# Ledger of designs, part 89: designed miniproteins, single chains, continued (4)

Each design is a single chain, and the fold is of that chain. pLDDT is the mean over its residues in the fold that is shown.

## One batch from the design tools (miniprotein)

Design m15084
Fold by ESMFold2-Fast:
Structure m15084 (fold): chain A 107 residues (1-107)
Amino acid sequence: SKILEEAKKGPDLSEKLEEAKDVVEPLLKATQLSEEEFKAIVSYVAYLQDQGKAGSNKTGMELFKALFGEEGVRWVEELVRRLELDPSSISDLANLLVGAALSRGSQ
């Protein structure tokens, strides 16, 4: 997929994700995503920031709140902070996570 191809160009955030496990684990449980899919999404968000395209996915925040509540939003905000990404990446991460989670619900 385009996300997996672009994610390969992003930074390796594995160490920072392990340090943020207290936030990553609730997001994995809420979204039902695999660790591999989650890491690919995070790397893609970081890649968008590196390309000056942070905030490109400005839709889906209302749907993310509807599916995962205010707690889900807080976990996304905290993860972006711990990964030292720009706050504009919050909308990108939320949008991509909700899109991936909805794809899982079709099975």
Scores: mean pLDDT 76

Design m15085
Fold by ESMFold2-Fast:
Structure m15085 (fold): chain A 86 residues (1-86)
Amino acid sequence: SEAERRAREEVRRILDEQFAFLRGQAEEAAAKVPERRDAALARLEDLREETHRTLEEGTPSEGARVGGEKLGEAQALVAELKALAA
């Protein structure tokens, strides 16, 4: 439906904004651990792509739930980079 499509687009927009923020944090942390940079950024993009696939294949609610889980994994990755950069 049109309403479901709009809900999916809204969830995607919110999740993309949060992933973009985490990517910025990862880039800053990785400046001090350049050997981890490319792998970390690739993993963040992989998590974002998995979120997009779930949104397109499932309901907006399922996409939001899985997206939240993938954001948790992304936050853990950024925290690991920050710890290594400290």
Scores: mean pLDDT 88

Design m15086
Fold by ESMFold2-Fast:
Structure m15086 (fold): chain A 93 residues (1-93)
Amino acid sequence: EFLKKALENLDEILSKLTPEQAVRFAEALAGRILDMVDRGLLTKEEIEQAIKLLNKLKEKVRSLNTPEAQRAVEFIDEAIKKLKEKLEELEKS
């Protein structure tokens, strides 16, 4: 529910935020997704949806062209890497 709704509404949500708010939102969302995967709360399909969401979010945040946005992009990239590692682990199980 949450990941699907976030994907569908991402452009609308970000359009209502200032650049600073968009960066904070992105960091909070990526952090929440990492917490959920670390706690084993995401299925294989949900991890794939999360990777798609984070890639879309990363491109939107990158377009803000601020130092804070670049740090958020780096955090999102690390989150995507961890999700891909977890997805590969689950595929081998």
Scores: mean pLDDT 81

Design m15087
Fold by ESMFold2-Fast:
Structure m15087 (fold): chain A 85 residues (1-85)
Amino acid sequence: SEMAALEREYAEVAAATAADFGGSAEEAEAAASEETLARIRELEERARARARELIARGDEVGARRVLLEAVREAAELLRADKAAA
């Protein structure tokens, strides 16, 4: 499905983005605060819900944009958390 393809693309971009912050995605998550991880989980869930809605309307481009914006915001939250440490 289009949603499954976009979720795979999102996961790949998220993994690549996490690698920029200190190696593996696992290491980035281990270094982040529980509050930051909770915010990222809420952001991802909200983005997935909206992307699914957009795909249902035939807006694949909008769905991709929403998911990529979520990756960018998650990266910003991780950077802010790291800077505060």
Scores: mean pLDDT 71

Design m15088
Fold by ESMFold2-Fast:
Structure m15088 (fold): chain A 93 residues (1-93)
Amino acid sequence: MDSDELPEIELDSDTPEAREFHELLRRAVEIARLLVEKKGLPPEEALSLAMSLAVLEWGRRHGLPESQFSSTMREAARRAKELLEEIKKEQEE
């Protein structure tokens, strides 16, 4: 297993940017896991949707307008949000 793994992702600096990036990744993984487990999405598709939503949420918190993101990313984030709302409704049984 040698061709696609980044060898040793070491963030040598405990910077605020590194911490925010880790929180973004953690949020994206949580969303992707729910999409795979509850909606049966392929892992690659689920992670793509989840990452788009997490990035847009991060941008909004930093005062970046949604218009600065691609239409594809905005659509992916919207779809991820809709799927999460469906999951929440299913859990309210």
Scores: mean pLDDT 74

Design m15089
Fold by ESMFold2-Fast:
Structure m15089 (fold): chain A 104 residues (1-104)
Amino acid sequence: SSLTETVLEIQDLLRELLADEPQSVVDLVTSLLNAIAIAAERRTPLNVDPAQLEADLARIEAALRSKGHAALAEAYRALVEAAVRGDFDAAREAAERLLALLRA
């Protein structure tokens, strides 16, 4: 499967996992994944404000860690950071790890 297909599957699984979290957190997670899917399809680096991205990642990591999913938080950060660099090979590795953790 393409990186885009993998990221969209991750988006669906994370919506289910985070269904009891505030909608603002779910929207943030899914919006970043959608932006990564578009960036991957176009093979262009994810263009985001670095300060806003760090704040957004801190919120996402806190939500995932509060549910005992520290490994998911790490894989999600790795995926986002790879996409910002335009390193879609590293993004694919992070996405495959994230998908494996979500299916465990």
Scores: mean pLDDT 87

Design m15090
Fold by ESMFold2-Fast:
Structure m15090 (fold): chain A 70 residues (1-70)
Amino acid sequence: MKNPLREAAERKGLTVEELAKRLGLSPQEVEDILEGKKRLTDSQLDKLAEALGVTREQLIRLLGGEPLEE
């Protein structure tokens, strides 16, 4: 099943492993974040938003399962 946050990462050529490296987390922790089971720190939230090319507010929407508009 396609997750909006995972889709945003895929558009940037980022895998779960690359996100894990950028955030300083394990791949399992990134999966938990993508599934909404784990919260990001402020620093990790900013880094993830920059990596995906979205605003912090848009990232919060993606974490809540909402797709991004054009």
Scores: mean pLDDT 73

Design m15091
Fold by ESMFold2-Fast:
Structure m15091 (fold): chain A 97 residues (1-97)
Amino acid sequence: SEEEKKALEYIEKLEKENPVEAPPEVKEEVEKLKKEIEEILSKPELTEEDIEELSALLRRLAELAEEHGSPEIYRILYEMRARAMKRLKEQAEEKAK
């Protein structure tokens, strides 16, 4: 989408103009959040509880991206958000018949 393209262009610009690396402990938390998000997204069907958990994980990832200003964390955030939105849209379309 145009929004996804703009987000990726913004991240690339940040990486070139002001590359900031997050501390190791933050990278470990980000990796854990990414893994938990990927595990939810790998399920054959997402329940309301799964969607609420997914939203909470994405919110925490966004907080870490904002707090640390790391282009790498922003990239992971937008990749996970795009995958989540695609998955939810596909599931909604299937249930809509």
Scores: mean pLDDT 79

Design m15092
Fold by ESMFold2-Fast:
Structure m15092 (fold): chain A 62 residues (1-62)
Amino acid sequence: AKEAIRKAAKELGIELTDEQIDAVSRLLEQGRYEAARDLLITGAGVTEEQADKIVEAGRKAL
């Protein structure tokens, strides 16, 4: 999941820290997709649409 999250963020021009990638990956592993989305929006300042794309990429890699 971590590599898929990193790749999706880079394709969208978003710079995520390793800590943000680790946190999002953990939430996705727990099935907490809305929490992962909220972390991206609040923590990384991405749009809802960008967060949805990153979450979907990470989920597909599980």
Scores: mean pLDDT 82

Design m15093
Fold by ESMFold2-Fast:
Structure m15093 (fold): chain A 68 residues (1-68)
Amino acid sequence: ALTEKQAADIGSKLSKEANTLLEEGKTIEEAKEKLESKVLDIVKTNGLTADEALIAASQINSSLSKVG
């Protein structure tokens, strides 16, 4: 099971990746697509529950909101 700390760590890493993509001139839409693909890959690879996947997705949305 994904711990709260592990979920936060994944979210933090995704937030940094989102900021890097935006700094490289990617649109919010392009950054979102890449991060969503990465979340789906993590879910498939690690067998995460729907709740754990939602926590990760929430962190992505939070990070993208901070750069608008």
Scores: mean pLDDT 68

Design m15094
Fold by ESMFold2-Fast:
Structure m15094 (fold): chain A 91 residues (1-91)
Amino acid sequence: MKDEVVEVKIGPSIEDIKRAVDEATRLIIEEGKKAVLKLESPEVTKENFEALGKAMREGIERVAEAGKDTSLMLEAGRQAAEQAEKAIEKN
C-alpha cells in the first residue's frame, strides 16, 4: 500500500508547485540545447538561427501559459474536491 509519507507531499505546498514548474522549465532548456546541437552545421543561415530563436521563445511561452492553466486547474480541482468531500459528509 502507498505510504502515508505522501500526505506531506500532497499538501497544497507552494514549494511543490514551484519545484514542478522549475523542473518543466529545466527540461525545456535542455531540449532547446539539444535542438541547437542538431544545428552543428556552420553553413546555417541567419534566417535559420532566427527561426530557432523564435521556436525556443514560443516553447517557453507555451510552458509558461500551461503553468498558469495547470495552477488554475489544480486550484479549481482542489476546490471541487473540497466541495465533494463536504457533500459526502452531509450524507
Scores: mean pLDDT 52

Design m15095
Fold by ESMFold2-Fast:
Structure m15095 (fold): chain A 70 residues (1-70)
Amino acid sequence: MTLEQLFERLDQTRAEIAAETDPQQVTALYAQTHQEVQRFLQTASPEERRELLKRMGELSQFVQDQIQKL
């Protein structure tokens, strides 16, 4: 998996979470994407890690906001 594919995956996950009304499904979608990011981070360069952590932080905040509303 490339960094660009992970960014696309994060954007896709955000869209899926925005359409989801079940908190359990929101949590499952986030957990799956989080695992994919964590696996990539094990071999990522410092530059890739910085960019991914920024994008992941944005997704994490969005997920927290969505769960609070449900």
Scores: mean pLDDT 81

Design m15096
Fold by ESMFold2-Fast:
Structure m15096 (fold): chain A 76 residues (1-76)
Amino acid sequence: KEEVRELLNELLEKGLISEETYKRLLELVESERDPAHLESLLEFLQSLKEQADQGKLTPEDVQHFADFFIERMRRL
């Protein structure tokens, strides 16, 4: 869980996600008890950061993917 929180902090500091999205993702991390879901979230966030750092995703793209992930998780 700490590794996911550190990634969320980095995404927020770089302006790749909003403070609202950061708080929603942090809440999901804290409430999640399935290790596989936490691992999937970690890999997803790492992928978004790497693609943004390489210029393949804009901050708007990262924000949209994060919002989509939150919405998907809320339905489960």
Scores: mean pLDDT 75

Design m15097
Fold by ESMFold2-Fast:
Structure m15097 (fold): chain A 67 residues (1-67)
Amino acid sequence: FLDLNKDEEKREERKKVVLETAHKLRLIGAEIDMELIKKGLIEVSPEEREELERLTEELRKLKEEKK
């Protein structure tokens, strides 16, 4: 056991949690944007819409896994 190794492990673990949380928030944001598009409140480019659809599909899969 070395304190430096413990600190490095905690840093990597924290980094992973932050990235995972940021990704989940990104997916939720995409779901909200898709709802706004469906209601005709916002317009996006075809490329942006494809990205949002991809992210919402990923969120749907995560919701199924959390059953």
Scores: mean pLDDT 74

Design m15098
Fold by ESMFold2-Fast:
Structure m15098 (fold): chain A 87 residues (1-87)
Amino acid sequence: SPLEELIAELDALAADIRSGRLTDPAAAVARLEELLRRVSEVDPSLAPTLAHTAATLRALLAQGRLSLDTVRLAIEEIAHWLRQHLA
């Protein structure tokens, strides 16, 4: 399904952070924001929760308080939550 494909892209983004292929928190947040936008297009009922999560990470980035590990953990939590939504 489109949602299962987006979950796989979230897993790949988390793996890029974990492996050091992605080292810029701003780039990580931008990629996550785009994936969350696409999830919200597939399932609009998820949009408010995903928008809130994206806004929180963007605010932490603007404050210089966002680590790559924080972004990775947020991605892994979102992917887990989306898998529960499919079940």
Scores: mean pLDDT 88

Design m15099
Fold by ESMFold2-Fast:
Structure m15099 (fold): chain A 70 residues (1-70)
Amino acid sequence: SKEEMAEEIENKVIERLKDLPDEQIERSLLGLYEAVKKLFGEEMAKKVVDRVLDKLPISEELRQRVREKL
C-alpha cells in the first residue's frame, strides 16, 4: 500500500539523515518531499516529511524551517 511504502521510505531516511549536518538534513527532506509529492501527492508528502521530522534528533528551529517550506 502507499502507507507501507511511505513507512519504509521514512525509516530509511531517518537512518541516513540522523547524524548529518543541518544543511544536508534540510536539503534531503525537501528532496524527499518533492519525490513523494510527485509519486503519491502533496498530502502524503507532507505527512511523510512531518513524521520523519518528528523522529529525527534535530532542533525545533530546523523542524520549523522545513515545515514552512512544504
Scores: mean pLDDT 80

Design m15100
Fold by ESMFold2-Fast:
Structure m15100 (fold): chain A 94 residues (1-94)
Amino acid sequence: MEEAEKLEKEGDKAREQGDNKTAASLYIKAARLYLENGDYEKAARFAGRALVLDPDNLEARKLLQEVIDKLMEKDPQKAIEILNELRKEFEKAE
């Protein structure tokens, strides 16, 4: 996933610069590439990060829901772990 890792790094740079909407967009693109390659854990983490940075982003919300549904079928414990991590990030974003 060289292209997904590149998008992740570009998103991290945008986030460091305070451009949360650009970072969210880049994380959504990375999450889609991870999803297409069957890496549901990374897809869920990046879709979740995008939603934390841009809570009104419907694309991130839909993507996270789709990925969590897939992950819940394959590894429900990992899905719960990721959801708990995202919940903590939402609480700290206040």
Scores: mean pLDDT 82

Design m15101
Fold by ESMFold2-Fast:
Structure m15101 (fold): chain A 71 residues (1-71)
Amino acid sequence: SEEELRKEIQQLADELYRAIEEGNIDKLRQVKARLQELLEKVPEDSELYRILREMIGLADYLIEVLEKKKK
């Protein structure tokens, strides 16, 4: 249900925030993968799709930034 999807998204938002605070690339990749799985199950015209896209974009950006610091 949409209610269950919203709860899962909220949990992933919390996990994303913790991964950001820790600078944990592996955790960011895991959260991104889970968000991408949910994105495939959600209509493109939904608010949930937009939220998932924003969270995926944030995770992707931070992975890129953290990886560049290690080069």
Scores: mean pLDDT 83

Design m15102
Fold by ESMFold2-Fast:
Structure m15102 (fold): chain A 102 residues (1-102)
Amino acid sequence: SHMEEELIKLADELRKVIHELIRSAKLPSNLTEEDLIAAADAAVRSLKKAIRNRDYDKALAILDSLEEFVRGLGKRGADPDLVERALKLIEELKAKIEEAKA
């Protein structure tokens, strides 16, 4: 559906922003960019699968987890403009999913 295509595009845009956000953050010595990127990619893959399956409750739960992750990176000195952009994309995804949920 057109709505599904829009949601998938927004999820892919969110993935790109989160990658930039991870690279801008000051990570502690026990965390690697590679590990965080892999975790973010897995979360976005699960989000896209939930969207395609119309499992909107799962999609919203994943977005809540991604929001907490983004805010956590902000607290670790990630670029505040990228934090704001990621949070705006998450809010847009949540709004569109709630509309699709009926």
Scores: mean pLDDT 88

Design m15103
Fold by ESMFold2-Fast:
Formats: C-alpha cells, sequence, structure tokens
Structure m15103 (fold): chain A 88 residues (1-88)
C-alpha cells in the first residue's frame, strides 16, 4: 500500500512537471480528479481520497502561480525524494 501510493504520487508529480507550461485551473482540476480516482482504485477510503485530491488541486494552483522555473525545481525535488524513498 505505502509503496503503491508513493508511486502514484510520483507519477502525478511527473505529469505536472510535463504539463507545467500549460497548467491552468481546468488542467489542475482534471489532474486532481484523476488522482482521487486512482487513490480509490488503490483502496484508499473515498473520504480520504477526496481530501487528498482537494489538497493536490490546491498544490497545483500554488505551482501554477509560481515562476515556471521555480515550479519545475520544486516538482523535480519532490520526484527525486520519492525516487529515493522507493529505492528502499
Amino acid sequence: MRAAIARLVRDFLREALKNIDTLDDALARAMAAAFEARLIALGVPAADAQRLGDAFYDQLKALAALPKEEAKKLLQEGIAALDAFLAE
């Protein structure tokens, strides 16, 4: 469970990084909804998945408000931390 959720978070951070130049409210909402649905598919309770999806949406909005280079750096750092976690 923990490793599966960590891989899912990493995959969504990679997706955000790939789309950072086009990240607007509509894309942030779509990505957050997809993240919530994937968490439910992994067996996360619906209420918890919804809260995590909402938190992810808020984080994507915050990233979209930053200069693109700062947003890319934060996403790369998050991905690297998850890669290190998953290596163990």
Scores: mean pLDDT 84

Design m15104
Fold by ESMFold2-Fast:
Structure m15104 (fold): chain A 76 residues (1-76)
Amino acid sequence: EILRGTVEVDGKTYQFEVRVRPDGTAEAVLYEGFKLVGRGVAKPQPGETLEEVIRRAVEQALRDAGLDPEKAKITF
């Protein structure tokens, strides 16, 4: 499954794609236009929702891109 969403941070909008693996692992890629700027992976923790795992993967992609996830608004 591939989920698409957006991130707003520092007045810019980024696009992301998340692939969810059969084990619940979320793999996120972050784009500025067509340029890949970040990648993140999150493994599910016991009791986490799929949304929480996806958010952690996107937050890791933001950190990889040099962006602050605490300033980011993630929408999916």
Scores: mean pLDDT 84

Design m15105
Fold by ESMFold2-Fast:
Structure m15105 (fold): chain A 73 residues (1-73)
Amino acid sequence: SLEDKAEELEKKAKEAIKNKDYEEAIKYLDQLADVARQLEAQAIAAGDIKRQIEFGSRAVLALAQKVVLEKEL
């Protein structure tokens, strides 16, 4: 599922950050943001406000982390 994919990408991004592999972490965070936006769109279509906020927030956080890591390159 898209939710499982988001969880896998989040774990991969965290592992890459721990290993200071910032280029790899940026790729996973970018993919995570895209998947989170897709989940947000599904939540909007379903009228699920709680999930819309959850996935919208995850997308914003992933992009914010990406910007911070890009400064380390």
Scores: mean pLDDT 88

Design m15106
Fold by ESMFold2-Fast:
Structure m15106 (fold): chain A 81 residues (1-81)
Amino acid sequence: DAEAEAVLALAEEIAARLPPEDAEEVRRLAREAVEAIRAGDFEAAVRAINRIGDIASRHLPPSEVAARETAMKLLVVAASL
């Protein structure tokens, strides 16, 4: 699924820029979001993406976090069609 893979790639860009513990949590949440997309649970996918954004906001500029979070959410919407 192209949309699920794109969400994982965007989340990995975030994780690569975080301390190891927060990077591991973001990678785990990204896998949860991908599993949720594949299961058709788009609400769970959005919740996981929101949690990724919360973690990223501890370390990255708000505008950059918002842009990546929005991109991931748009991919969830595309996957739901």
Scores: mean pLDDT 88

Design m15107
Fold by ESMFold2-Fast:
Parts: C-alpha cells; sequence; structure tokens
Structure m15107 (fold): chain A 97 residues (1-97)
C-alpha cells in the first residue's frame, strides 16, 4: 500500500521514527480496525452472510499484516502478528471457494 511505501522510504533515510510517519501508521491501523469491527458486527447480526464473513476476515488479516510491519523492531511480535494475518486470509479464501 502507499503507507507501506512511505514507511519503507523513511527507513531507507533513517526516518522511520519521525512523528509524522508514526502518526500516519497509527491512523491507518485505526482505519483498518474500524473497518473489520464494522464487518464483525455485520457477521454477528447475520451469520449466514458469506460475503460479510469474507470481508471481515480480509479486513482483519490486513490489520494484523500492517501491525506486523510496524513491529519489525520486535521480531517475535512481528512473526506472531504476520501468522495471525495469514490465518485470517486463509479463512477468507476458504469462504470464497
Amino acid sequence: SHMEKVVEEARKKGRENLPAVQAALQARLDEYKARYDEYKSLVEQNPSDREAKVEYYRAKAEYYALEASIHQGDPEKARELAEKARKYMEEAEKLEA
């Protein structure tokens, strides 16, 4: 995503700790979390809505993937979050099959 490119560019310049970069990453995390919370609510209201379940798992996977990229300074935490992202993406793919 654009934010991942911004973070990578900042890292190349030794600027990943700039407040503006950190604020942008936090805003993106908050956006992704709000999105998956909305889809979670829809799934809870209508458990038979397969499309809502797919979107919920995708949004949750994207949230954990972004969080993993932010926590690269903590390899164990980053690995755990990346694994969660993979599992939720796999659940979304299974629902589409």
Scores: mean pLDDT 75

Design m15108
Fold by ESMFold2-Fast:
Structure m15108 (fold): chain A 82 residues (1-82)
Amino acid sequence: MRQVRATVTIEVPSNLSQEEAREKAEEAAKEASEKTGAEVRVLDVRVENGVATVTLEVVAPTIEQLFAAAKEAKELLEKRLG
């Protein structure tokens, strides 16, 4: 079966440490995967100057599911990191 894949970078204002941001980002990615049926994984997390930059890989059967998963992940990251 053909899959669509994208790398998504999300920036969230955050006062968390890099380790705390990574833990929360991994939990958000897992929850987004469970809610949407897509595969969402954390590739990188960086915290600089009060901004957390999270890089995710999203894999889904359709473009529509990929966008839904990316949106869910963004909302969860904003809730957990901000």
Scores: mean pLDDT 84

Design m15109
Fold by ESMFold2-Fast:
Structure m15109 (fold): chain A 87 residues (1-87)
Amino acid sequence: AEEKRKQILEEMIEEIRNMPESTKIKDLIDFMVNRLREAGMSEEEIDMLRAAILSYLKSQGIDPETAPVTEEFKQYVISQIRAIMKQ
């Protein structure tokens, strides 16, 4: 149901907000991808979101494999999830 998808996305936003800054960006991306699949999002939609996030990281000069999560990155990811929720 669409409402279950919204619930999972809202829970994901709160989990991201509470994620420790010792978490690597790659681990946040993996967490997000798994939650989006659980929410019933298509692989095409997930791939588009991952591409957008990786493009953002590249523009900031951030390596997702090694870099820790920052507050700025959390806010960016949350904004992307909220954009999905508005559709």
Scores: mean pLDDT 82

Design m15110
Fold by ESMFold2-Fast:
Parts: sequence; C-alpha cells; structure tokens
Structure m15110 (fold): chain A 87 residues (1-87)
Amino acid sequence: ASTLARLLKQALEALGLHVRLSDLRAAIRGDSISRAGLREALERSGNHLSDEEWELLFGLLDVDGDGVITRAELLTTLARLGQTAVL
C-alpha cells in the first residue's frame, strides 16, 4: 500500500537515506516489504550501503527479525526514532 511506502520513506530519511516513493511502491507486496525488496528499492534510488549499514538498517526496521517489514513494525520504529507518522 502507498501508506507503507510513505512511512518507509519517512523512517529512511530520518536515518539520512534518500529514497523515491515509486521505488518503494514497486517493492511492496500488499502491506509488507521484504528485506530483499527494501534493498532493491534503496539501490534503485541510488543508495549504496555496506553490509554493516544494511544489518543496522534491518535491525531498526525489522522489529520481529522475520525478514519482512510490516506497517505495524514501521509505526513502532518511527515512535522509537521520535518521529510522528506522516500519511
């Protein structure tokens, strides 16, 4: 959903990463995105991260550690980052 893309963009930009909403939307399946899908979206938007930076990013966004990032996990992450969700 486009809401997940907006929440992801907000969280990623709070972490200093630039990402296009269109790249995020292309990688989302229903109301979730996989770690592989997120990496593909960020790489399509011109981001080049080290393996260590990827591990840190996934540790912040994938709250359950299941390899899938959901809307609920993103709302939790935004709250931890002191951010208000912008829909």
Scores: mean pLDDT 77

Design m15111
Fold by ESMFold2-Fast:
Structure m15111 (fold): chain A 78 residues (1-78)
Amino acid sequence: LPEITVSEAIEYLKKGATITVLLDGVPVAVLKPEDPNAEDDLKALTRSRHLDRLELEITLDGKSERFRLVPDEGTPKH
């Protein structure tokens, strides 16, 4: 899968995209551009203990693409 950062996902959200969060390929959350918490929820994913198992499916204007979520920078190795 292509990789996507949280910053890139937030830019899609600002363009009106719907983002589905998947854990091991199972949908666990749907983030809509009108949801006031959607951006903060995306940022919180980088602190998840399951980050390596998370994928985002981004739907914009009828186009859907699936990405592997990666941190923007500096995730501690601890």
Scores: mean pLDDT 76

Design m15112
Fold by ESMFold2-Fast:
Structure m15112 (fold): chain A 66 residues (1-66)
Amino acid sequence: MEIAKDIADAIAKLTPEQAARVVYNIALADPELGRAVADYLAEKVTPEQAELIRAAYERGIAEREA
């Protein structure tokens, strides 16, 4: 849990597009870590940015399952 929080804090300093790309890559490699990071990050960004992050997480999961 602490690791996901630290990652989310680091990602929150990036642009929305960079944050989405990082979340996508984490979800592709480790779905559970990607979910935790996306959840923490959503608490720190605007609702519009949170939607972009959620979409990136879902794309990562879909690609991993393909």
Scores: mean pLDDT 80

Design m15113
Fold by ESMFold2-Fast:
Structure m15113 (fold): chain A 90 residues (1-90)
Amino acid sequence: MKEAIELGIEFAEKYIKELEKLLAQETDPNVQAELKKRIESIKKLLDEVKQALEAGDYETARKKLVELFKKISETNAFIEEATGERIVVE
């Protein structure tokens, strides 16, 4: 459980870095504004996951991580529609 949550956090941190890289290269101001909003939302939810993990509340951390990955999925759909590209995390 704890290890799975930690792996999810690592993935989300790498995903945010890829989003910030995409934002830096984006020229459409409407797409930039939407990406900024989504990045802030994802960062806030990641912080909530980390806080629950630090408190030893693995149930809350897991639920927040599920919400985080739903937002990541929605963000991927937005990016594919807006740019035709896919975010790759390694």
Scores: mean pLDDT 84

Design m15114
Fold by ESMFold2-Fast:
Structure m15114 (fold): chain A 86 residues (1-86)
Amino acid sequence: LSDEEIEEYRKLFKKYDKDGDGTLDYDEFSDFLKDKGTLYRNTVGRGGSMDDFDKQVQRILDKYDKDGDGTLDFDEFLDFLSDPDN
């Protein structure tokens, strides 16, 4: 990632970090993924339920949450965004 892309992603992160604590909790990250639309479309849009969407959000959070605190910090968020499958 270039420095310009990192600054763009930092602005995006701050948009969803509603309480300004420097992390995205489940609700904030879920809102980001709904706005991105890809995961929502691939679960609910394919005839899946909201429970299927919630399970996929939790699986992504668990994958990138290196600290196990139930939130994504900015570095973990960048790891998610730099993954070509996301």
Scores: mean pLDDT 72

Design m15115
Fold by ESMFold2-Fast:
Structure m15115 (fold): chain A 58 residues (1-58)
Amino acid sequence: GAVVTAKKDYTAKNDTELSLAKGTKATLLKILDSTHIEVQLNGKKGIVPITNVELVVS
């Protein structure tokens, strides 16, 4: 699957979101809408804003 890299720190606001530190790489699971994606990191799934990540197709 595609990998995303966090461009800046993001703090989850609720249990459906995932916190990411700048430079963290996570697996892209789904693009939910134009502003949000679902990712998986260390066995946890969560939603992050697309503007906070860079998409890398591999």
Scores: mean pLDDT 79

Design m15116
Fold by ESMFold2-Fast:
Structure m15116 (fold): chain A 87 residues (1-87)
Amino acid sequence: MKKLVEEGAEKAMLGEIYRERAEAGDEEAGKKAEEYYKEAEELGKESKEAQEELELIRRTRESLRKLREEFEQAALELGEAAIRVSE
């Protein structure tokens, strides 16, 4: 994932640089800007899909962590209550 994001960002930056040069009248720079933007968009699409999958995994892990904390707390409270009833 990091490599795709990094490459996509690099291609997008190069696209911006060449686009500014094309706006200044460099026709060759305009063609290079289009190529870099296409590459960046393609990498960005792949990176976005990977990022969405990672976000789903992250949310699932966080939900499981909270659920585990709640169960652990409930088990602790149940244990304390059982001791109190036994005394």
Scores: mean pLDDT 71

Design m15117
Fold by ESMFold2-Fast:
Structure m15117 (fold): chain A 60 residues (1-60)
Amino acid sequence: SPAAVKARAAARGLTLSDEQARGIVEFSGGDPERIEGLLNALAQGLELRREDGRWVLVAP
């Protein structure tokens, strides 16, 4: 769930919006390993963006 993703992000020192948390769930398909990978990427400075109706992970 987006709330669970926000809680996991907070444990890593990340603050996510509700939109970003939903995007992570959508992008990962709810896979816990993919969610952890996405949170690691965000912690490394990558950005999760919405492009043409889909979520993409981009380098800054």
Scores: mean pLDDT 76

